# Ledger of designs, part 12: designed miniproteins, single chains

Each design is a single chain, and the fold is of that chain. pLDDT is the mean over its residues in the fold that is shown.

## One batch from the design tools (miniprotein)

Design m410
Fold by ESMFold2-Fast:
Order: sequence, then structure tokens, then C-alpha cells
Structure m410 (fold): chain A 71 residues (1-71)
Amino acid sequence: MEELEKELLELTGEAVELARQIVESGDPAKIEQLKAIAEKYDPLLADESLSIEEKIEVLKEAIEELKKLLE
């Protein structure tokens, strides 16, 4: 369980750093896409019915989309 909690924390940190890089780019189109990603994934991450494992998978998908914006 501790390892899953650590993975969730590390992935959350990665997502935050990627989002910061997108905002710092000053690109309005990328910032709009960042907002769309947040609107899609934030409700899932706040869902109390989701397990830590399911939240990790949601974060991995969000991170993949954020990385595509920085390419």
C-alpha cells in the first residue's frame, strides 16, 4: 500500500510540473488544452469511489496528454 501511495504522489508531482511548464510557455492554445485536460481528469481524481490503483491509471493518462502538449 505504501508503494502505491508513493507512486500516486510522484505522478501527481509530475503532472503539476508538466502543467507549470505549459503555463510558463505562454502559449494560449496549450493553456486552453491544459484546462480541457483538467476538466476531464480532476473529477475522476476527486472521486472517492476510485481506488488508489485507479487514480494512478487516471494520472498516467493525464500525464501522457500533458507530455503531448509539450512536444
Scores: mean pLDDT 81

Design m411
Fold by ESMFold2-Fast:
Structure m411 (fold): chain A 61 residues (1-61)
Amino acid sequence: MVGDRAVAVVHAPKLSEDELELLKGDEVVIEEEVGDKFVRARSLKTGETGLVPKEALEVVS
């Protein structure tokens, strides 16, 4: 997962300052796994980084 590209399969709203808002179809790079439920990702659209639920992302090879 770390270093992989992924696409948001659902809207991921920004509910806290540490989270990254993603619209469905937004592409990210996964930078770090954070526990069992989250990753730190960088948006390829905005360049912003933040926490995203793993379940909101589909890894693309």
Scores: mean pLDDT 80

Design m412
Fold by ESMFold2-Fast:
Structure m412 (fold): chain A 67 residues (1-67)
Amino acid sequence: MSEEELQKEIEISLLRMKAEVYKLAGDYEKAAEYLRKLAEKLRELGKDELAEEAEKEAEELEKLAAE
């Protein structure tokens, strides 16, 4: 793993953690925002399937935030 790859993996972990924290706090708008950022970083690493899962969860949380 290069230093650049390690940095991206750390960023992915932090984005995932932030999304979960906001989801637990009931801040679904912020949780969805971080899930979309997570999806973008996952696509940069070629993890398209995981990115699609994050995007779908973001869409569900955005619907909850709109209520």
Scores: mean pLDDT 82

Design m413
Fold by ESMFold2-Fast:
Structure m413 (fold): chain A 86 residues (1-86)
Amino acid sequence: MTLVIRVNNASEAQVEALRRLGERYREQGLRVTIEERGSTVTLVIEDVSIEQMIGAVLRAIGLGLEGDEVQIKIDGDTVTININNP
């Protein structure tokens, strides 16, 4: 499975939280990419197990990756979490 976490109008704290989350999963041997484009930051973690995906979501919440609107989309083996800030 692939996990995508995208934060629109990301705060500096949210960008740092995604970097920390990405580094954690990179240290576990997963393929992790982080892309920053303007105020949007996207974290992609490939080849996650369902357990690793749940753990990543819980850790993201614990790191303050909360926004005004959260949308979750499941498409095949890809789970996308969109977090929108004002």
Scores: mean pLDDT 78

Design m414
Fold by ESMFold2-Fast:
Structure m414 (fold): chain A 73 residues (1-73)
Amino acid sequence: MEEAERILAEEKDDYVVLKIKVKDPDATARFVESLGGKVLAITDDEIIARVPKSAIPELAAHPNVEKIEKYEL
């Protein structure tokens, strides 16, 4: 996933806010929290979460994760 690799290379902060397109938001939200992330919002097909930069590769590899984007505040 090219976007996840870009975020890993460019982000200097330990945490990043991501918009994650998912197939199962509730199950994926629990997975995000298990990686040390904080879920900020859940919709029918998206999660907005503050996640450790180190968690991005595992999140990108999860079967329920379709797309990862940096959430711009």
Scores: mean pLDDT 77

Design m416
Fold by ESMFold2-Fast:
Structure m416 (fold): chain A 63 residues (1-63)
Amino acid sequence: AKEYAEKGKKLFEEKKYEEALEYFKKAIKEDPNYSEAYVLLAQLLKYLGKYEEAEEYLKKAEE
């Protein structure tokens, strides 16, 4: 989970947004309780204009 989130952050810095999304989703799949991955995915979704999807992931991060 953590390693996938780190890779996603690096891809985001490189402006590879679609690849970053995939790695954040992989982080969540490996550890569904890793709240940081939900926050990072939500931030990227907001950046891409997918506000409703971002709100769903943020809500999961609060649990």
Scores: mean pLDDT 79

Design m417
Fold by ESMFold2-Fast:
Structure m417 (fold): chain A 69 residues (1-69)
Amino acid sequence: NKKEAEKLLEQSLEAYKQGKYEEFIKLENQAIKLAKDDPKLLEEIKKKTKPVASKAVGEALRKVADQVD
């Protein structure tokens, strides 16, 4: 589970670099779910994703808002 969570974290950060913000959010959530029983791994995931998470969420929400109205 830990190695799978780390692999998903790497994939999420790669998706972010490619501008795939929705994919980043999805992969980050999957990594967090796999790490739920490992508090240290959870903290590491949150630490590595925190600087990019706000921008990714903002960009994903902006895209949704543009499609609603």
Scores: mean pLDDT 75

Design m418
Fold by ESMFold2-Fast:
Structure m418 (fold): chain A 63 residues (1-63)
Amino acid sequence: SKEELKELAKKYVEAGKPEEAVVLLLRIEELSEEEKKLLEQAQEYVDQGKLEEAAEILKKLLE
């Protein structure tokens, strides 16, 4: 479910694996427009190897 994927993504962010969290969150179709924008920004940071910046954006999405 959406909630289970969000909880799992939060665990990956806490484990220092924001790239895995992005992959999980991309599978959720029922994201708000704001959540989608944050996810796109986090994905761009992951693609640039900026994992700390990606994790900060993902923390905002997951809170």
Scores: mean pLDDT 83

Design m421
Fold by ESMFold2-Fast:
Structure m421 (fold): chain A 66 residues (1-66)
Amino acid sequence: LTPEQLAALEERNRAFLERYLPLAEEAYRNRDEELAARVKEETGAERVRLAEELGLPAEEIERARR
């Protein structure tokens, strides 16, 4: 990865954690299975999108989807 790509990933990771970390913490604290499933689904979708943007092979994209 180039330094520019790395900086972009770091910023996206920060935004990702800012959005999902409080939801994951709430699900853990409250034993909320529905919220935990939703966080898992949404974070999975974001991982697939990131893998596609990085040009990772289809095999890795499928792994992120599962």
Scores: mean pLDDT 72

Design m422
Fold by ESMFold2-Fast:
Structure m422 (fold): chain A 76 residues (1-76)
Amino acid sequence: ARAEVEALTREAEEHAREAVRALAAGDLEAAERHNALALEALRRAIELALAAGDPELAREAARRVLEAAREAYEAA
């Protein structure tokens, strides 16, 4: 469970960064695609963490994805 949550969290972080970079570049289609993939991966990570009885792991996954998006936004 933890390894799966970590893999999904990393996937969500990367898609969040790509969505922000695409949006900054004016590529709305790519931004929407990466945003959808980021939310899907994050949702799965949260569901798995909560099913494992680890709400702190779920909170950490969400926090990491938001931070990845914020850093990408500030770099754009």
Scores: mean pLDDT 88

Design m423
Fold by ESMFold2-Fast:
Structure m423 (fold): chain A 82 residues (1-82)
Amino acid sequence: SEADRKRALELLEKAREALERGDYEEALRYAREAARLGVDDPALQAEATRLMAEAYRALGREEAARALEEVARALEEEARRR
């Protein structure tokens, strides 16, 4: 829905702000909620997934970060084709 999309975009902004502050757990929470609300939007899913990957890498969770980076690349390709 339009309301879900608007909320997801607001949450992505909060996730970026949290990453800039080094609040990686809060960034993950915001990015996950954005991904939940934007489930049918590959571009939004890709952005949320990239932010989650960045947060996990900063937390030293390399395996999780790499898995999310691969997911983000697939979503970015899907978004480019839509």
Scores: mean pLDDT 88

Design m424
Fold by ESMFold2-Fast:
Structure m424 (fold): chain A 77 residues (1-77)
Amino acid sequence: MKEEIARKALDNAVDAAIQTAEEVLKEGGSREEARRLADSILTATVNGLKSKGIEVPEELVAEARRRVDERIDELFA
């Protein structure tokens, strides 16, 4: 199922992006750096899925982006 594959990949990407943001914070990095690295992870995941012919629902991408942004804002509050 295309949606299930996309959902799993995005869930993994969100987890990786949040872990990366947490590490940036622990090492004294900026919120801007955390966002840049998180965006790179999400973008690479979406592009990877599309290059394999896997349909990526826009709502799943929006949800993943929102979850990452919300968590980064919370971490750097």
Scores: mean pLDDT 83

Design m425
Fold by ESMFold2-Fast:
Formats: sequence, structure tokens, C-alpha cells
Structure m425 (fold): chain A 65 residues (1-65)
Amino acid sequence: SKREEQLRRAVEAARAGDSAAAGAGAHDLGKANYISEEQAREAVAAAQAGDAAGAARVLEKALNE
């Protein structure tokens, strides 16, 4: 599905340490309602702080739901 494909790309960016790409992906996922508003805010906040690992944890949890 488009949800899974976009989520996997955001997770891969976060795992690679690309916090900017992970944050942008999380924002787009939230706008598309592919993840909750809370998950999008948490992942974006982690990415803005440079915490790529934190962003990955939030996005991976959403992917496994």
C-alpha cells in the first residue's frame, strides 16, 4: 500500500540518520492520515532535535500497527 511504502521510506531515512528527510516524511504521513497526529508530531519533534533514532522508534511503531 502507499501507506506502507511511504512509512518504510521514512523509517529508512531515520535509520540512516537523515533526520531532515525523516521529519519531512513524518509530516507528509500525518497530512495523509497514514499515521496519527500525535505520531506525526512526535516524529517531527524528534527529527527537529536531530534525534533520528527517536524519529525511527515512533515511525517503526506506526509501521508495525
Scores: mean pLDDT 86

Design m426
Fold by ESMFold2-Fast:
Structure m426 (fold): chain A 84 residues (1-84)
Amino acid sequence: KLKEFRKKFNELKEAVDKFERGEITPEQLKAVLEEFLKTVKELGDTPLNKTIIASLEKIIELLDAGKYDEALRLARDLVNFLES
């Protein structure tokens, strides 16, 4: 369970870095965000998990709205928060 979280978080970090460099599409970043969201939802209903879920859902909403710069900033903030 923790192993899956770490794996999916590392995939998210790599996807955010690649998106920032223009190496992947918004659809590819969204797929990674949705997989991480699914993983966090499976870990249970803690205040920390609720915060992560809300942030992920907002990033996905911004990508769907074509607000790529805002989505990238929020995704970077989330990655930095999770590394703290």
Scores: mean pLDDT 85

Design m427
Fold by ESMFold2-Fast:
Structure m427 (fold): chain A 67 residues (1-67)
Amino acid sequence: SMEEERLEELRRQFKEFLELAREGKFSREELEKAVELLKGLLKLPDLPEHMRKVLEETLKELEKLLK
């Protein structure tokens, strides 16, 4: 389905974003903004469990980089 294809694409994009973040491709300000955006997304009602899992893992990894 289009929705399943969209979720897979977003998962790939988040994975790529994390790899680039680990390589130091983003500023601290950009990473902090990403954390704020992810926290906002996690507050949305009816967020699919599969997507919630991906966002939570991404947030956890970004917060590690900001220590």
Scores: mean pLDDT 79

Design m428
Fold by ESMFold2-Fast:
Structure m428 (fold): chain A 73 residues (1-73)
Amino acid sequence: MNEEMRALLEADLAALPAYMEELVARGELSPEEAERLRAGVTAAARAGIAMIDAGASAEEVHRLVGEALLALA
């Protein structure tokens, strides 16, 4: 049952540019910080999708993506 995780990662990737633009517009992030976070989140999500396609469990994908996102904070 990795289809839900894959769909969530794909949806997050599709929504990510608009979300980052909103954070910059609200003054919560600089454009440079938003670009760095967008690049890192995109890389983490793509790695997660590749793991799902390779047959990894949802737990493994969630752990890898979570660790990658924490490294960006």
Scores: mean pLDDT 76

Design m429
Fold by ESMFold2-Fast:
Formats: sequence, structure tokens, C-alpha cells
Structure m429 (fold): chain A 75 residues (1-75)
Amino acid sequence: SYAAALAEVAARAQPLVEAGDLEAALALGVEFYAAHLGPEVAELLREAERAELAGDLERAEELYARARELALARA
């Protein structure tokens, strides 16, 4: 299931986050979303996370909303 696959990638990302390897953890998330929601949704989520890390919360919210709408249209 989607939830089980998401939990699995989160478990794989956990040791990377603990090691401070946020780039590798982010790459796992992008690969998961590309495989399940398509590369366009994965790109929007990557841009949203970069905006969030930069402190641009308004930009991040806009990009997350666009990714969600695109994912729902393709589900």
C-alpha cells in the first residue's frame, strides 16, 4: 500500500537524518515520489522543501498545494 511504501522510505531515511545527511534523505524522498506520483510532483516537492529550508514558508505552501493537486488529479 501507499502508506506502507511511505513508511518504508521513512525508515530508510531515518539513519541518514540522524547522521546529518539531509541531502541523501531528501534524495530518497524524491525517488519515492517520482516512482509513485511522477517526476513532476517529485520536482514540486523538492522545490517546496528547498523553499522551506530557506525560510520561505509562503513559497513552500504554494508548491506543496500545487504538488497535492497534481497528485490527486493523477491518482
Scores: mean pLDDT 74

Design m431
Fold by ESMFold2-Fast:
Structure m431 (fold): chain A 105 residues (1-105)
Amino acid sequence: MEGLKHLKEGDYDAAIKEFEELIKEDPNDWLAWTLLGLAYLKQGDYDKAIEYFEKAIEINPNFSLAWYYLGEAYEKQGDYEKAKEYYKKAVEANPLNEEAKKKLE
């Protein structure tokens, strides 16, 4: 997947474009919404990151990674109470999410 390669290389604008095309083809692609949010999170656009992670969890509320990144976005904004709430949701969605568990310690 070209968008994931761009995301890993730090080419967030190219990654965003590829994930937006995936979403146009399949607006229920909760993974594409999550990766789009992650690209914006990496760029420091926390409001857009939150918007796109919320779309991912609306489609698939069991996708623990989207809840985890939603927590990270709120943490980056300084909203530690919201961040903790969403890290708990990530653990509820997947009790094996070790990264989310560490955030609650």
Scores: mean pLDDT 87

Design m432
Fold by ESMFold2-Fast:
Structure m432 (fold): chain A 79 residues (1-79)
Amino acid sequence: MSKEDIELEAELALLQMELSVLKLRIKTHGITEEDVEALKKLLERVEELLERAKEKKADQSIIDELEELRKEIEELLKK
């Protein structure tokens, strides 16, 4: 694992944690406009990281996890 792969995995982990917090908030309070905005910003960050991972030919597991994370966010936004 390269230093670059470690950095990508760290960023992925942070994005996964942020989504988990948002999912908990939505489950607890229902979805608000603030939550929708936060999900959209998180989606943009996931898409940017996914493009960066593909460009750098990162480990396929990182790319797969990012694509799964993107799908989860998109599903939450479809409400």
Scores: mean pLDDT 82

Design m433
Fold by ESMFold2-Fast:
Structure m433 (fold): chain A 69 residues (1-69)
Amino acid sequence: KKAELEQELEGLKKAIEQQPENAGAWLLLGVVYHQLGDLETAKEYVKKALELDPKSKAIQETLKLIEES
C-alpha cells in the first residue's frame, strides 16, 4: 500500500541523515520510489548507492532494472 511505502521512505531518509554513507539505505530509497512510479528519483537514489558501493553487484543489477523500466 502507498501509506506503507511512504512510511518506509521516512525511515530510510532518517537513516541516510544519520549515516549518509549507508549504500543500502540509498538503494532501498530507489526501490521504494520505483514502486511508487517515480522512475527519475529512483534512478538518482540507486546511482547514489552505486557511487558509495561501486562494486556491489546487487546495486548494479537494480540500477539496470530501473533504467530498463
Scores: mean pLDDT 81

Design m434
Fold by ESMFold2-Fast:
Structure m434 (fold): chain A 91 residues (1-91)
Amino acid sequence: GELEELLREAIEEAKEVARAMEEGDILRAIGLTLRTIGLLIDAERLLDKHENPEVAKEVIELIKEAVLKALQGKVEEARELVKKAEELLEK
């Protein structure tokens, strides 16, 4: 559904934030972070209409933490959180 599509897009953008940070491209990382935040805001607006919002809420929190870790230079931790979010969403 729309929620799952927004979360998949947010996961892909979070992966790109981690990549930009690894390459030292801080401005690109900021731009990708803003895009990720926009996708998560849209996803959160759909939670109250979803039958099983618990998994989606956990995915949102993992993406938020991943982006924060990436911006802190903790790129490997960010990638692990992104993989966990992706695995939960694909189930």
Scores: mean pLDDT 87

Design m435
Fold by ESMFold2-Fast:
Structure m435 (fold): chain A 80 residues (1-80)
Amino acid sequence: MTAELLRLLAEGQRHERLGVEYEKKGDYLEAAKHYRKASEAYRQAAELARPVDPVTAEILEKQAERLEKKAEELEEKAKE
């Protein structure tokens, strides 16, 4: 596993955790920003993983999609 892949996974996990914390506090816009950053990190990690482990790449892509959708839902919730 490359240092870049590990960095992207750590970045994704950190932002996902921050998204959860802000969501619990009712700060939906801040939560959405972190979920979007986590999604971007996981998408980049998936591209790096794809040539070596396509199964892990697919899992990371689906995780990124779920986080992107979650961010959109929270942005709508912030509008009332």
Scores: mean pLDDT 86

Design m436
Fold by ESMFold2-Fast:
Structure m436 (fold): chain A 76 residues (1-76)
Amino acid sequence: TDEEQFQKLLEEAKEEVKRASEAAQKASPEVTKKASERYAKAAEEGGELLKQDRVKGAEYLLKKAKEIAKELEEAL
């Protein structure tokens, strides 16, 4: 169901945010600030998309969370 898909995407996004948080603890303040700015922008854009289509909004947020986590890990 759409609800099951949404919940799965939300749990995957939470895991990516956790991964990014662990990487951020080892990153420089400058790298962490850049990541925070990217999360804020993704939350604004994803929030608007969530109002129109919850599954697509969750997919967008998951994609951005993965990108940010990867960039933080690569900066270590």
Scores: mean pLDDT 81

Design m437
Fold by ESMFold2-Fast:
Structure m437 (fold): chain A 94 residues (1-94)
Amino acid sequence: SKVEEAIDKAVDLLNYLTLAYEYKKQGKTDEANKYIEKARKLGDELLSLIDDPELQAEFREVLDRMIKAVKEGNEEEFLEAVDRLYDLIAKLKE
């Protein structure tokens, strides 16, 4: 289903951004940027699968917050955005 495909993309995107954050902590900026780019592509694909415009906007906002937090090395904002992503994934399962 579109819902299962969207959830799979959200999980893969989270894994890429988590890896990007770990590379940023190690000062490996080129590797981090590679995984941020992979996450952006999955994010665009994820958003295309969400038919509800309000839910799509909430996903876009949380994805933008996650990417910004990774780029800034802001662990607190990254973890808060991840928690919100899980809440949005739960809404997709309804």
Scores: mean pLDDT 88

Design m438
Fold by ESMFold2-Fast:
Structure m438 (fold): chain A 72 residues (1-72)
Amino acid sequence: TLSKPILEMLKNKADYAVALVQKVDPSKAEEYRKEAENLLKEFESDNQEEGIKRIDELVAEARAAYKAALAA
């Protein structure tokens, strides 16, 4: 069963991750967007805990990429 508030939260996190990468590396932003879409589909298939964890990891990776690009 889809929890609408949790799904909305995950979509917002995914959008944030893509937006961060878009600012520093537009080519990688498309890869992040596709990965986020795949992870959200996994959440819809009732693997909620893993979906949440994987979206949080995607956000962490996006933040790391953003910081690395600014330092370069």
Scores: mean pLDDT 77

Design m439
Fold by ESMFold2-Fast:
Structure m439 (fold): chain A 75 residues (1-75)
Amino acid sequence: AEEPEAPVVITRKVDNSTTPEEARKLARELAEKLYAENPDKIYVVVLYSDDVEVGEKLALASAEANAEFIRERLA
């Protein structure tokens, strides 16, 4: 049986002033770029910051954007 290749996690640090909406857009743009270069691979872009509260919100926004893009690809 062919097992799906494990997803490649890409982490990127951003400013504490980054909003969840900006994080969603950035994660989506990076995921689309990586997919265009390597369509056979699944990339997960995780954004983080030095502020814990901001970092948690950005990580969730990034995860949502990646999940939506992957879901669109598999439809």
Scores: mean pLDDT 77

Design m440
Fold by ESMFold2-Fast:
Structure m440 (fold): chain A 60 residues (1-60)
Amino acid sequence: GDVDILIEKLLDLKSELEKNGILDDEIKSLIDEAIEAAKAGDLDKAKELALDALKKAKSM
C-alpha cells in the first residue's frame, strides 16, 4: 500500500545519502523516525521528518 511505498522510498533515500557520504547521525535519526512514523500510519509526521532530513542534507 501507500505506507509500504513510502517506507521503501525512505530506505532508498537513506541508502543514497549513505553512499554519497552525507548520512550524518542527525539525518539518519530523522529518516529512521520518518520510517517509524510511516509504520505507525502517521503519514504527515513521516513526510515532515523526511523533508527535515532533505533540508539538512542540502545544507551540507
Scores: mean pLDDT 80

Design m441
Fold by ESMFold2-Fast:
Structure m441 (fold): chain A 56 residues (1-56)
Amino acid sequence: AALGRALLQRDLGLTPEQADYIVANLDASPAALGKAVGISPAQAAGAKAAIRASEQ
């Protein structure tokens, strides 16, 4: 969770609140995440992919 949050903030320019929402709601579609945190669906899809790649 902490690692994923840091990646979203640094690589995608997300706020801590946006990063926390995405990490908590990874099961949601990119479109739903984008609407919830005010980013594009493409950015939301990239954020989900980055979190999945960073998790072990």
Scores: mean pLDDT 74

Design m442
Fold by ESMFold2-Fast:
Structure m442 (fold): chain A 59 residues (1-59)
Amino acid sequence: SAAAAQALVDTLRARGVLDPGGVQALLDALTSGEVSVSTAAAVLQAAGLLSPAEAAALS
C-alpha cells in the first residue's frame, strides 16, 4: 500500500540511510509495483539497514 511504502521511506530517511534522491527513487519503485514493501523491508533488514522489528512492523 502507499501508506506502507511511505512508512518504510520515512523510517530510512529518519535514520539518515537515504539521501533525498535515494528516497525518491525508492518511493518510485514501491509505487510503480517494481518492488513490494515487504521485499524491500526484507532486503534492507538483510543489509543491516533495518532492524528485524522495523522490518516486521512495515510488512
Scores: mean pLDDT 73

Design m443
Fold by ESMFold2-Fast:
Structure m443 (fold): chain A 67 residues (1-67)
Amino acid sequence: MKKEEEEKKKEELRKKIFEEVEKRLNEQAKENGISEEEKKEHLEALKPALDEAFDKNPEAVAENILS
């Protein structure tokens, strides 16, 4: 199997996970009256942690976030 195909699948999955996290954060922000600024700061803080977790076990992260 070519590395290019594996990397493409991994990046597509990462994008879907990030989109789902952003969607859930948007819903929580509306429920709790969190500002757009605070939400963006939270997303920036989550991104490196999410990337690290995904790089260690992409399947587990996908199952937890996308299911």
Scores: mean pLDDT 76

Design m444
Fold by ESMFold2-Fast:
Order: C-alpha cells, then sequence, then structure tokens
Structure m444 (fold): chain A 62 residues (1-62)
C-alpha cells in the first residue's frame, strides 16, 4: 500500500541511488527496502530513490 510522507529535515544524497530532500518535501513511499531505507518518489519532481526512514514522517495512505 503506497504511503504519503513528508521530509522532517533536509537530507543530502550520499549515493546516486539516494534522494536529496528538503524539509517539507512530500514523497510517496513505494517500497520498504530495509529497516533503515525506503524507496520513495518526490511528488514535485518525480525523482525516485532511496531515503533514510528517519527523515520521513508518514502522513497516511497515498
Amino acid sequence: MPLLARAVRDYEALLPTELTLRKGDLVEVLRFVNENFWEARILSTGEVGYVPRSVLEVLGPA
């Protein structure tokens, strides 16, 4: 089930497979990869990549 989430802080990608996020960015969570990282899409840009779970606040179903 896709989830809507918001970035609670800025995050700079460390790898090309990761997303760079700004605080307040809305993302759709596509996949729970492991306990530390989720795969998400930034709604405003359509960019897809991995993001640390700790920088996201789940808002509800997408």
Scores: mean pLDDT 82

Design m445
Fold by ESMFold2-Fast:
Structure m445 (fold): chain A 60 residues (1-60)
Amino acid sequence: AADLTDEELKARLTSIPGVGPELAEKIIAYRKEKPITSIEDLTKIPGVGPKLALQIFPLF
């Protein structure tokens, strides 16, 4: 799941309803510190709920 650049990932994240630029940057920063291997890893990010995590996870 490492084939997307930060810019490509940010563009895809911000296309999801409820994901603004600030949240997209937090998700990208979290990915750099911790590998995102499950939907639960995404829900640990402040501002990412279970429904949003389900929409984001396919990008990883």
Scores: mean pLDDT 77

Design m446
Fold by ESMFold2-Fast:
Structure m446 (fold): chain A 76 residues (1-76)
Amino acid sequence: MAEAEKLTAEAEKALEAGDYVEAIKLATKALSLDPSNLRAHAVLYRAEAKKAKEAGDEETARYLEKKAEEYEKKAE
């Protein structure tokens, strides 16, 4: 449990630093330990949205941003 929370916090820091690859890696690892971790889901979707936007896929980016917002709100 503590490990999943630590990985989630590290993923959040990676996302804030603009390291989307590392954020996805850390969030995915957190979810492998705790699939119900709402914050880890939020980070994963947010980082994937940033990568989709970088690739020019605005439709996928908007979908993933909406998913991230849903998990962020649930995590309250």
Scores: mean pLDDT 84

Design m447
Fold by ESMFold2-Fast:
Structure m447 (fold): chain A 67 residues (1-67)
Amino acid sequence: GEFLKRIDEKIKELEEKIEKIKKEIEELEKNGGDEEKIKELKKELEELEGIKALLEAVKKYLEKKEA
């Protein structure tokens, strides 16, 4: 019964990290931006969003459980 909770915890961790990166990108863009750092953060954001999407797909599969 704990497996879904672990997935939820990992999704939450990823969401928090994604939000932090998005805020950092916004602040850099508003402050006249370090373009190299913005590019690095955008790449990290894409990777994290991809991992989150995979975990959400796994969660939905497990929740659906057709007998």
Scores: mean pLDDT 81

